# Designed miniproteins, single chains, continued (5), part 25

Each design is a single chain, and the fold is of that chain. pLDDT is the mean over its residues in the fold that is shown.

## One batch from the design tools (miniprotein)

Design m16892
Fold by ESMFold2-Fast:
Formats: sequence, C-alpha cells, structure tokens
Structure m16892 (fold): chain A 100 residues (1-100)
Amino acid sequence: MKKELDIEIAEAIALMQTAVVAREVERLYGKKAADAVRQVGPLIAEFARKVAEKYGVEEATKLASEIADKLLEIARKHGDDPQKIVEEAKKLIEEYEKKV
C-alpha cells in the first residue's frame, strides 16, 4: 500500500515538473518545442515510477528534478528543432536508466 502511493506520488511529481518545463519552453521557443517536451513526459514518469519502486519516492523525486533541469537545457540548445529535443531527451533518460 505505501509503496503504491510512493510510486503514484513520484509519477505525479515527474509529470508536474515536465509540465512546468514545457510552459517555460513554450514561452521561450514556442508551441512545437513545448509539445516535444510534453511528448517525453510519460517516459520521465515511467522512469520515476521504476526509481520509486526500487529506491523510494525521495530518490525518484530528486532524479526526476535533475532530468527536468537537463531537459530545459536540451530545449535551450535545440529550441528550433523539436525532433532533436525528443531525441536528446530520450538519450538523457536512457543514460539515467543505465545507472539505476
């Protein structure tokens, strides 16, 4: 029961952080770049769920926050190329998955 709640909290926090990044990206680079960030939200939520299951909600929240910060940096570098934002974000998540 507690483990299920921790997983749901981690997933919700990851989706919220991704939504915040998407809004900032929309303000700076427009809707297509923001939509690219939103596209990877479910992948970050799935990663956070796996981390919460193995290490708990605090570690999942910490790693999801680190991914959100790096996702914003990816969008800053590739704001004119939404496909590249998705590709670089997927690579970022894969690198984090290898360490978990």
Scores: mean pLDDT 86

Design m16893
Fold by ESMFold2-Fast:
Structure m16893 (fold): chain A 85 residues (1-85)
Amino acid sequence: SEEEKKKLEEFLKKIDDFAENGIEEDSLKDLAEKLVLRADQLAKEGNYEEAAELYRKAAELYEKLGDLEKAKEAYKKAEEYLKKL
């Protein structure tokens, strides 16, 4: 829904603010892991658009952390779920 999309956009914006304002690397890693877990749950519920956005955001955080393997996995999942739309 439009309301859920706006809620997701607000959540993603808060994550960007946290990442830019000097969260410790361990906290940023925990956040990325929680985004993947939430995206997995949304995908299981059929919310593919929202799941893809969270996977993409987790991938960006993993790139900032230098975890290129997890970033690649998250981007791949984002693309996979976007293709289901």
Scores: mean pLDDT 79

Design m16894
Fold by ESMFold2-Fast:
Structure m16894 (fold): chain A 61 residues (1-61)
Amino acid sequence: MEELKEEAERLIKEGVPLEEVIKRISERLFALVSQGKLSIEEGAEAFKEIKEFAEKEYKKL
């Protein structure tokens, strides 16, 4: 979770568009769910939290 937030923050600071950041995070979370490391519910909650975090970080730019 924390690593995904750090990745999102780095990508935003590097000038990656918000939509691309969200896409990469969703793909990472989908992979974790597919590997059985997260439930579908946990993945959905994590995605929502990281998306809100990324939107706040993007707004600061």
Scores: mean pLDDT 79

Design m16895
Fold by ESMFold2-Fast:
Structure m16895 (fold): chain A 67 residues (1-67)
Amino acid sequence: SAAERAQQLHKKRSEDAYAKAKEAVARLTEVDPQRGAEYLAQVEKLRESGAGNELLARQIEAEVAAL
């Protein structure tokens, strides 16, 4: 059904965003371990609460790009 496809797509997007956020945190941690740890805590909190990591992943990626 359309509802089942929407649920699967949402789940995939959520997992993809979490993976991207964790990759960005790892790259930031190579330069700024404290800032990386702060972002990692936010990423895990969003995952535990069921919130998406899409915005946070982009924010961390932008911070890495600005280094």
Scores: mean pLDDT 83

Design m16896
Fold by ESMFold2-Fast:
Structure m16896 (fold): chain A 62 residues (1-62)
Amino acid sequence: MDKALQEDIEAGLLDIAVSVLRITARITGNKEILEVAEELQRARDEGDFERARELFRKGNEL
């Protein structure tokens, strides 16, 4: 239970993460970070939190 509440909170956190990544990409000029931000935003818009987690983990390893 509380999974719907957890996913709602995670959506908010993803929105913050996307914003931070976009700002970081602008400061550093790193297009790879911008692409990750765009993919995370798509997952967030689709409500696919599992995909968002996978993208976040993959980005952390690269």
Scores: mean pLDDT 73

Design m16897
Fold by ESMFold2-Fast:
Structure m16897 (fold): chain A 94 residues (1-94)
Amino acid sequence: LKKGQEALAKGDYESAIKYYQEALKKDPKDWEAQFNLGLAYYKLGDYEKAAEYFQKAVDLRPEDWVAQQLLGLAYEKLGDKEKADEWYQKAGEA
């Protein structure tokens, strides 16, 4: 986990992904690992995986408006305007 945060801070998104994947093998409900995997994939331009991990983070914490907003952004980058607008609306309600 600490190594994952250090990798993210340095912009080493590939290493961050490896460290957070290891964290999820130990605790599949680690919302921080799910959220930060979404961030790392988003920064790499892998918006489909970013949406997948932000969705898992939202599933663990449905009230997390930041994760909902980032899920909306990932769908917007994928060209799914309808899903993006749905998640932006949910974030505004949270």
Scores: mean pLDDT 84

Design m16898
Fold by ESMFold2-Fast:
Order: C-alpha cells, then structure tokens, then sequence
Structure m16898 (fold): chain A 97 residues (1-97)
C-alpha cells in the first residue's frame, strides 16, 4: 500500500509534467518509476531515480548556462516548473526509504 500510494502520487506528477515538458521525457520517467514501485522492482527504482537526479542536474545547468542549454537542445529544462516537479517526485521516492 505504501508503494502503491507513492506510485499514484508519481502518476499525478507525470500528468502535470506532460503539460510543461512537451518532449514527454520527464512524464515518461515518472510513469516508469511508478510502475517499478508497483512491481517492487527496487533495482529498477534505483536506476530510474538516478536518471531523475541527472534530469534535475541538467535542469540546473540549463538555468545557469542558457547559451549552452540552447546549443545542447535542453533549454526547455530551464522552466522552473520542470525542476519543481522533478524535485517533488524525488521527495516522494525518498520518503519510501
């Protein structure tokens, strides 16, 4: 039940992410983490949570260096809502462990 509740919260965050990230990259990642939690596949949760931390790092880089972000095609990650949703998702995952 604890993992199912967290998975449902991540699915809601994925729905919000789909509205602000037109690439679907963040929403897809959050849905994959939710599925891994429902399946109790903790190895996959660890792998995907690492990918989520990398997304947060890229979003911070995009905010600090807009010119490089534009050259790398990641300027959309500088949106504060993308960072906010990714950090909320990480807190949900961290609350389980």
Amino acid sequence: EKYEKAAKELEKLAEEAAQVDPTGRLSGLLRDIAKALKDKNYTEVATLSTALMLEISLARLAKEDPELAKQWGIEHLADPKVVELAEKAYKVIRSLF
Scores: mean pLDDT 82

Design m16899
Fold by ESMFold2-Fast:
Structure m16899 (fold): chain A 79 residues (1-79)
Amino acid sequence: MKVSREELDRAVLAIALYTAARFSEDEEVRKLFQEAADYLLNEGDLEKAIRLVEEAIKKSKNEDDRRIAQLVGEKLREL
């Protein structure tokens, strides 16, 4: 399989977002994480994924969701 470094980085970040969504008890944050991961894997829309992760940071009611969103958002901005 031909996988670029950028495709691998997007896949890793999408897996992190899907994992965060699975363990989040906040339905609103869970939906934002899932949508961000979908835009990264299916559409390749980095800008949309970043906006959704930033929205998740703003709407996160617990520290773990907020920290995960901040970490992923930082890594997405480096792509």
Scores: mean pLDDT 80

Design m16900
Fold by ESMFold2-Fast:
Structure m16900 (fold): chain A 67 residues (1-67)
Amino acid sequence: MSAEVEEAVKRMGELAKQLPSENKDFENAVLLLYLKEDVERAKELLEKAKPEFPEIVEKALEILDEL
């Protein structure tokens, strides 16, 4: 895993702790980034979580856009 992707995973994990409830799409986005470095699919899963957690998801998308 690249240092940039590893940092993104850590930052997204910190955002996940700020979620008021567990979200499977957000969790799976972090796992896809960690296991497969699949940025595009991770973004698609984050977009599914956006209606429930718009501010946290926007921050996560900004992290992935830096990759």
Scores: mean pLDDT 80

Design m16901
Fold by ESMFold2-Fast:
Structure m16901 (fold): chain A 90 residues (1-90)
Amino acid sequence: LSQAMQYMRRGDYDTAISILQQQSSNDSMAWLYLGQAYLLQGDYDSAIRSYQQSISLDPNNSLAWQNLSQAYLQQGDLDLARYYQQLSDS
């Protein structure tokens, strides 16, 4: 994770994504950061999928729900953004 975060900080999202994909299979936080990397590249569909995998591994992680809401907001889906924002608050 630390190495992937260094690449994220430098704007090298492709390298960060590659590292996170190798680490993500059973790591909810790796999926969360993978979603952030895709979001920063403007790949909202991949970001949404990555956040959904994070939630599947740890449904109590409110940050993953908040980030899913934000990804839908960036995609322009206001109804889904509001829906998932409400779930993150419960």
Scores: mean pLDDT 80

Design m16902
Fold by ESMFold2-Fast:
Structure m16902 (fold): chain A 90 residues (1-90)
Amino acid sequence: SRDAVRQALIELGRAAVEAVETAPPEIRDKAMEEVSRLLQEALDYLDNGRLDEAVEAARKAGDVAIKASTDPELIERVQAAVDRLEAAAR
């Protein structure tokens, strides 16, 4: 359901922000800007009934957060959140 996708997207957003906060200072601001932009795009797509584009934008946000993070536990949390989002979208 869209509500399940929205909830999973909110959880992914929280995990992704926490992960990016562990990034090296030189890439942190750029990674945070990119994650925020992609999460906003995902929400906008979801609100317009564009589920496939919402999931794609959210996956890209997760990928940015995973690549930026230096914390293995937070990387795992982001990956788990992406997996939950994909499951909710089926």
Scores: mean pLDDT 88

Design m16903
Fold by ESMFold2-Fast:
Structure m16903 (fold): chain A 60 residues (1-60)
Amino acid sequence: SMEDEIKSVQDVIDHMAKRFGLSDEEKKKLLEKAIERLNAGESKDVVIQEVAAEAGALAA
């Protein structure tokens, strides 16, 4: 379900945020983008890869 896909993506974002030291605002933006991608019909696996790449790019 969409809720299960959102939950899976949220768990990945939480993990990446802990790893890269992302702010709550950055986490929120990543989740908003991920939800938009899922709503556009992108696969969960593709969305997770894109989120991980964006999180890594935000880390200094």
Scores: mean pLDDT 81

Design m16904
Fold by ESMFold2-Fast:
Structure m16904 (fold): chain A 86 residues (1-86)
Amino acid sequence: MLSEEEQKKIAEFLREHGEELLREGEEAVELLRKAGLEKAAELAEKALEYLKKAVEAAEAGDYEKAAEYALKALELLAEAGKAVEA
């Protein structure tokens, strides 16, 4: 489990940079689809869904949920990266 301090830092980062990360992520998903990397695009799109939930939780002051959703997004992004190499 992440510490309360780490959860707060993640929430602060998401409040400051979340909208930019979501925009960049949406562009990345479109590029993956144009490249024919459908599986990677699907995984990246799911990661963006969790990132959006993480940003919403951070804005609501729910640091625990923000960190939980952010970690799920990172896990899905790692899987998307592996799908690109397959």
Scores: mean pLDDT 83

Design m16905
Fold by ESMFold2-Fast:
Structure m16905 (fold): chain A 100 residues (1-100)
Amino acid sequence: DPEEEYLRALRELIERARELASGLSELEQLFVLGAARLMGMIRFNDPSVDDLIESAAEKLGLHDAFAELRAALRAGDFERAMAIALEIAREIEKRMEEAK
């Protein structure tokens, strides 16, 4: 089943991302999780990944931005989704710089 194969690959990716990020700063871990979410949301939705990333979004004050990103992806508006994703990525990058 192609869908089950994609879900398995997504979970393995998130698990590896978390393991690899375990030695990094909190902001770097959140950045990695954000990148994994973008890959998952473009290819497939995973409820476990969604819940994990929502928690991170609340910590960063990005909950509304992620809600808009999810809505755009569900509507198939990939141009809008990419624009919001880039704004989120820039904000995370800015906060990583400010945390140094």
Scores: mean pLDDT 65

Design m16906
Fold by ESMFold2-Fast:
Structure m16906 (fold): chain A 117 residues (1-117)
Amino acid sequence: SARELAVGVAMQFVVISEDERVREAAAELAEAIARSEDPVRAVEIFFDELIRAVEPLDPELAERLREQREKILEMIRSGELNEDDVVETGQLLREALEVLGPERFAEVLRRAAERIR
């Protein structure tokens, strides 16, 4: 289902970091997406918050995140899982974590969860 795919995307955060703050914030985001009436919009909100935080520090990474956002949103809308897009998303999330650091990355996840609720 679209909700299962959206939650699956959020669960990528659990595997990108061993930092407790990131893991806690990732769990909050995953719960917000799981409880959302519109899982496509929930994932869109997450990418919007992440792109906004990354763009001043790494505009090239922000553009790659925008392109990946469109692919993931289409995957969730269609219900057609593309494993290559999931792997690429995980890699971009790791790069965003390196750019922002764990504290700021966790703040982005929490802000997204608040907007989704």
Scores: mean pLDDT 80

Design m16907
Fold by ESMFold2-Fast:
Structure m16907 (fold): chain A 76 residues (1-76)
Amino acid sequence: MKEELIKLLNEAIEAVKRGDRDKAIEYVQKAIELAKNLPGGDEIVKLLLEAIQAIKRGDYDRAIENLKKALELVEK
């Protein structure tokens, strides 16, 4: 579970770096579904929802920032 979430977050970051908006959103949505079942998952879900909004605005630096913060919380 935790390993799969880490993989999805890293794939989302790489998709954002490539400018692949649709794939980035897809990976983040899958990460949200996994994060909902984790202790402290509400904080992670909030960051991931903010990342989706940043991707939709084309603010890729902000999206990567939020995804990295989510990844840090998962790796605890």
Scores: mean pLDDT 85

Design m16908
Fold by ESMFold2-Fast:
Structure m16908 (fold): chain A 63 residues (1-63)
Amino acid sequence: VKKKAEEKKAEGKKLIEEGKKLIEEHPDDKEKVLKGIALILDGIGIRIDAGLEAGLPLEEALG
């Protein structure tokens, strides 16, 4: 159970990193920037979900 939460945290981190890289490499490409922002938001969501599965205070705050 805890191993899956760790893997989700790693996946969320990678998505945030990939999104940031897309924005940094293609700042003038509106489509790439939008895609990068979407990846960052998705990565944040995955990290929050992993926190809830791990029983962190965030779970109590969200419901």
Scores: mean pLDDT 72

Design m16909
Fold by ESMFold2-Fast:
Structure m16909 (fold): chain A 55 residues (1-55)
Amino acid sequence: KEKELIKKAREKVNEFAKKAGYYISYDPEKAYDYVKKLNKEAAEFIRKLLKEIGE
């Protein structure tokens, strides 16, 4: 698509989600603090992904 801003945002979010998911395996508490640091929207979106991926 021509909307590179959306594409870049998606890649950035995916990167954070994967990193947070990695912490879930090693240190769930740290993952929670990590996503919380981002911001309300990012944290909410990543939290949703973590609940599904971080299982």
Scores: mean pLDDT 61

Design m16910
Fold by ESMFold2-Fast:
Structure m16910 (fold): chain A 92 residues (1-92)
Amino acid sequence: GWERLLAIVKEALEELKANPPKSIEELKAFVKDLFAKLRAAADSPEQQRLVDTLEAAAEEILNENKDNIDAAYRDLMLLLTQARAELERRVA
C-alpha cells in the first residue's frame, strides 16, 4: 500500500544524504533504480499514476540540470522531500 511507497522514498532520501552522487550519470542510475522499486511497490492504478507523475518530474529535473550535478541533486532532494510529505498524508 501507500506505506511501502513511503518507506522506499524515505530510504532513498537517507541514501542520497549519506552518499551524495558525484555525477549526473550516477544520479540518473539512482533515479532509475528508485523508480523501478516504486513501480514494483505500487499495487493500485492511483499509486501507479503518482509514481508516473513523480518519475516525470524527476526526469525533468535531470534534463534541466544535465550539466550541473549540485542543482540536480538539490532539486531532486526537494522533489523527494515533497513526495515523502504527500505520502505521509496518504498513509495517515
Scores: mean pLDDT 89

Design m16911
Fold by ESMFold2-Fast:
Structure m16911 (fold): chain A 96 residues (1-96)
Amino acid sequence: MKEIVTIEAEGKRVRITGSGPALDAALEAARELLKQGKVRFVLRLSDTEIEVVAAPGITGAELAEMIADLLEKRGGKVLERQVEGDKATIKIELEF
């Protein structure tokens, strides 16, 4: 089963939308970065949405790329990667 997670960043904030195991994988990636001191906090906003705020010295766009890289390492396929300054939109397909 293939699912898509969408990662959108602006300024210090990263919003991740998706469902089921794909969103859970993104949440795990964000929590790993929190343990590394790269995230200030992670919020579960709903069953389909999480918000991640970058730590001091890191932009939301950089954080979005770090999350995307962790998901790619877990077998995710990048369908879209658009990064410009502090803005990013990344779409990743995950297979379960």
Scores: mean pLDDT 84

Design m16912
Fold by ESMFold2-Fast:
Structure m16912 (fold): chain A 96 residues (1-96)
Amino acid sequence: SEREKEAEKLIKEGEKLIEQKKYEEAIELYEKALSLLPEDSLTAARLLLEIGRLYAKLGKTEEAIEYYRKAAERARAIGDEELAANAEALIKEVEK
């Protein structure tokens, strides 16, 4: 869809910002992309995981855990057990 194409463009721009270590700006673009994607989208579940990782890089532990939990929940809803397990592992790593 047109919304999914726009989300893909925002994801690519966010990836460039991550390479520049502009993590807060990358989060803003990823959150915009997330708003354009259906909730049952694998891309949406992956974006939630990536937003969590960016919050962890910024030292924002509570926000990182929140997004990892959201990623795990969406991954389970669409039957992606591997993505859900990865999100749960990241929660345990951040809690150390």
Scores: mean pLDDT 89

Design m16913
Fold by ESMFold2-Fast:
Structure m16913 (fold): chain A 68 residues (1-68)
Amino acid sequence: ASEEEKERVGREAREIALEAGLSEEEAEKVQRTAIDLLNKGVSVEKALAVARAAALGDDAAGVRALLA
């Protein structure tokens, strides 16, 4: 992914977390997770799906299922 795409996806993931009622600290973690997934070759679509799951309070098992 391009630097511009990573910045956009990171901002979108952070916004999703904040809109879900998470703190700014938790939103930062969600943003970092989304960017880390992109760096590991995960698609933008899957990275954002993981961010949404995290924002909605899904357990680690639920997040893992989304990556399968």
Scores: mean pLDDT 72

Design m16914
Fold by ESMFold2-Fast:
Structure m16914 (fold): chain A 113 residues (1-113)
Amino acid sequence: SEEDEKAKELIDKARHYLGQGKYEEAVKLFEEAVKLSKDPRLKAEAYILIGEAYLKMGKYEEAVKAFQRALELGKDDPELQARAYRILAEAYKKMGDTEKAEEYQKKADELSK
């Protein structure tokens, strides 16, 4: 759809901002893409990138929420789920929750077999 095409353009622009360290601007564009798109896979990819931006900003709780949304939307995409679990493990490790970090790393490893 035209809305999904526009959402992809917003994701591309947001990726450029993410690469420049403009994390807050990147998140806003990814959130606009999520609102515009009807494609759950495109929304899931945008939520992964929102979470990565929050991790770079040190906003670990916000990152976790974004990755959980990506897992919900991408439940039929094992590669995306493995990526989300690996990054969730990193986020929990940075928060000092070693038990959850190990749990999510194991989930990622199971999907990569």
Scores: mean pLDDT 88

Design m16915
Fold by ESMFold2-Fast:
Structure m16915 (fold): chain A 90 residues (1-90)
Amino acid sequence: NEEIPKLVEQLKSEDEQVRRQAAAKLGELAKGNKEAQEALLNIEEDLAEVAWALGEVGDKRFVPKLEEFLKSKDEKVRKAAELALLRIGA
């Protein structure tokens, strides 16, 4: 699906509005789509928007990636991961 790679690129945008919209859309797509879930899991960068999207999906299989984000040097990434883990119930 061409849309998923585009949304992944938009998550890395320097425009906060673009990043937030991409996270919301990719999170919704990932709720029933394994391709979108794998795309989120395969993002190597510590992005707060990725942590948020994984939390919106709410699947326990994302807990290990969110736990890695808790080790990030970026305070925003750590905070987003904490909130995502709370949302998943981990």
Scores: mean pLDDT 80

Design m16916
Fold by ESMFold2-Fast:
Structure m16916 (fold): chain A 64 residues (1-64)
Amino acid sequence: SRLEEALRLARREAERLAAAAEELLGEKPTVTVEQVDEETFKITLSTDRLTATFLLTVEQLLQA
């Protein structure tokens, strides 16, 4: 399904964001992926110093 594919892509994007954050901050963030409604995922990256939140829609994730 579109939602299942979007979830896979959201997890992959979360991994990419976590790697980039680790490179920039010099510390490994904790990353979580949550579905907040029918069309939206929330990716949260947390370290001891900051928290960053990204909202991505199913449509944005499936756009190639």
Scores: mean pLDDT 81

Design m16917
Fold by ESMFold2-Fast:
Structure m16917 (fold): chain A 65 residues (1-65)
Amino acid sequence: TAAQAAAESARAAAEAGDAEGAGAGPVTWFHNAKDEKGGNEAAQAARAGDAAAASEYGVRAWQKE
C-alpha cells in the first residue's frame, strides 16, 4: 500500500522523464475507471493507469480531479 505508492511514484517520474515529449500517459484512464470509489481504490487506479497523478501522490493529487 504505502510502499507501493512510493514505487508507483518513482515509475510516474520515470515515465514523465521518458515521455516528456508526449507528457501525457493514460491519465484519463484512472478517472474513467474508478475515480469516485474512495481514496484507497482511487490511489490504486491512479498508480495503475495514471502515472502522472502518482508522480506527486496519487492519494492527494488524484482526488483533485
Scores: mean pLDDT 43

Design m16918
Fold by ESMFold2-Fast:
Structure m16918 (fold): chain A 61 residues (1-61)
Amino acid sequence: MKIDEKEVRLALAIIQGAIAKRNGDTEGAAKYYEEASKIAREMGLTDLAEQFEADAKAARA
């Protein structure tokens, strides 16, 4: 089993974003989803990165 540092960072960003959203921290949720999008893009997961960018924008709307 080989766990990449980027995979761990992506998972943490997603979890933190979900927690922030549940707590009503819309700005925190947006920041974590923006971080998740950036990490996903670094991993070559372009479609996933675009989805997280949309989630971040929705959190601030």
Scores: mean pLDDT 80

Design m16919
Fold by ESMFold2-Fast:
Structure m16919 (fold): chain A 103 residues (1-103)
Amino acid sequence: MELVKKAEELYMKLLFDSSVTKEKALEEFEEFVDKKLEPLIKKAKELKDEETVKKLEEIKKEIYEEAKTYFYGDDEKRKEALKKLEELEEEIKKIEEELEKKE
C-alpha cells in the first residue's frame, strides 16, 4: 500500500491547484485507504481471524488521525505524520503477507 506516496501526491495538488481544499484532499485520501483496507478486512473475516480484523480497524483509525495531522498541521507535524504513515504502511504489508500465507 502506497500511503506515503498518496499523501504526498494529494499535498502537492493542495499546494498547486487552488480548486483543491484540505477537506477534499483528506476525503480522497480516506477513500484511498478504505479501498485498500476493505479487501484485507474481508479476508481476515472470512478466515475467522477476529484479532487481525480488530488490528486492521485500529490501523485504519490511526491512518485517519495521521492524515488529518498531515493535511492540517504545520511543517513539523507533517513530517512526523508522514513518518507514522510509513510505519503503518509497513504494518499493513506484514498483515497482508500473513493473510496470504493462510490461503
Scores: mean pLDDT 83

Design m16920
Fold by ESMFold2-Fast:
Parts: sequence; structure tokens; C-alpha cells
Structure m16920 (fold): chain A 64 residues (1-64)
Amino acid sequence: GYDQESTTAAQNLLKEGVSKKDAGKAAQALQMHKLGYSQKEIADALGISEKTVSKLLKKAEKAL
């Protein structure tokens, strides 16, 4: 499961009107980043671009 901070970020993004899909990807990206994965590894795992990973991480951190 996700850690407390990643879960909190996802819940706050949902409250702001972000879709469940995008909030979930933001939470997963934040958790993987905290575990030491690179942006490229997170992008490959989520099937998105590194640029999108950067945007999701910024959204998740602002939602905390």
C-alpha cells in the first residue's frame, strides 16, 4: 500500500477535483520517488513520460 504522505497527497488532489486516475498516479510517483527511484524508472513503471512524472511529483508535493 501507499505510505501516509502519498495517501494524503492523493486525497487532497481528489478534493481539488483531480481525477482518481491522475491522483493515483501522483501518489504512486511520490512513493517511488521517496524509495529512491529515478524519474525515468517511475515514468517506465507508470507508462508516462519523465516530463509528466515531474508534473505529478510537483502536484503531489503541493497537495501535502
Scores: mean pLDDT 79

Design m16921
Fold by ESMFold2-Fast:
Structure m16921 (fold): chain A 77 residues (1-77)
Amino acid sequence: SEEKLKAAEEAARETAEKLGASPDVIRLSVEAARAWVRYGEEAAERVIAAVEKLLGPEAAKIVRESVETAKEVVEKL
């Protein structure tokens, strides 16, 4: 649903921002959360793996934590 998608994107963005992420990592956190809502866990893991390859493990950890927070928010809707 659009409500779940919007909630996931917002939660991922806010979490990445609080963790001090760069604009690119914030954007990728939102993309990973969007992928999870639309296509499930494997799609989110593919985004996280790409982040680790391109930006390193610290950036990937921020994206993962942002997606986990987005999952908690969506599951409460």
Scores: mean pLDDT 89

Design m16922
Fold by ESMFold2-Fast:
Structure m16922 (fold): chain A 94 residues (1-94)
Amino acid sequence: SAALEAARRAAEELAAEIERLLREAGYAVTATASVSEEDGRLRLTITLDVERPGSARGRGTTVVSLELPVDASEEEIRERREEFIAQLRAALAA
């Protein structure tokens, strides 16, 4: 569906932006995006994995999820993504 395709693009863009912001803040991280349909809703899931380049510290994983109706418009998807990124930027600046 058009909404599912738009959601996949939004999830990939969100993952890339989160990865960039966290790396700018000094985190060694990779972000992976996935989209599923659950109970008539699109679920955008971003998985954040902390890299282990010779570190003695264990790997950390964090999951972020956004839920949208299956008929969500591209504009609604974009607005939810922008809101999340704005909140993340504010948190990293604090």
Scores: mean pLDDT 71

Design m16923
Fold by ESMFold2-Fast:
Structure m16923 (fold): chain A 66 residues (1-66)
Amino acid sequence: SALREEAERLLREAEEILAKPNPSQHELWQARQLLGRAIELAREAGDEELVRRARELDVRLQEKDA
């Protein structure tokens, strides 16, 4: 589905940002935007595995944006 493919792409972009040792404030903000959209699309697609993956990444983002 197009929604699933888009969500996967956005998650990959957010993962790349969060893989950096010291992402900038701007990069963290960008990752937050990407992840928020990916979660919306994953929920619309009804893809529970993708939603779970997105939640795991959201936890990592929250830890770095503390």
Scores: mean pLDDT 84

Design m16925
Fold by ESMFold2-Fast:
Structure m16925 (fold): chain A 101 residues (1-101)
Amino acid sequence: ASPELVELARKLLEYLKSLFGEPMDKAVEKAVEYLKEVFPGAEIEIKRERDGDYEVVTITARKGDLTVTVNLVFKDGKLVAASVEVERRGERVGAAYSAEP
């Protein structure tokens, strides 16, 4: 993977880690605003799914040939895990973090 995509995934995940413990509405709002700041004019799509005891919110930001997919995992209404995938021209880099054991 290109160093640029690796650094971008790392930077996005570090920001998402700062949102851990936040309630769903606040975490989603802050993640969306951060993506708009990093990618001005990007198309933002939000999808919500239930996976057992977890709620998963997928935020996709598209700008030109760049696609960023953020997955936010909530348990008892709080952010407990996050993942980021960055894709450009078929090249894909991912990073993830979980506060749950």
Scores: mean pLDDT 85

Design m16926
Fold by ESMFold2-Fast:
Structure m16926 (fold): chain A 89 residues (1-89)
Amino acid sequence: MEEEIDEEVKLALILIQLSITKLDALRGNGEAAAEGVERIEKLVLETDLSPEQLREIADALKEGADIAKHLPEVREAFERARQKVEELA
């Protein structure tokens, strides 16, 4: 029960962090967006995600990279995270 609850909480945190990080990139807050991508990568590695959930996260990271097209370092961070998530699926 506790383990199952922790997994659901981790998934929710990943989805929330994806939304915040994409918003930071859209606002031009490159440092916060890059830190957010790193946090997402760590959470994904610590969470037992289904292939479908991993694909959804990878798609969201791809969207983040497109949003961050004017922030090369942030775009690169999103693309690296996407590749890592795709390798787990």
Scores: mean pLDDT 80

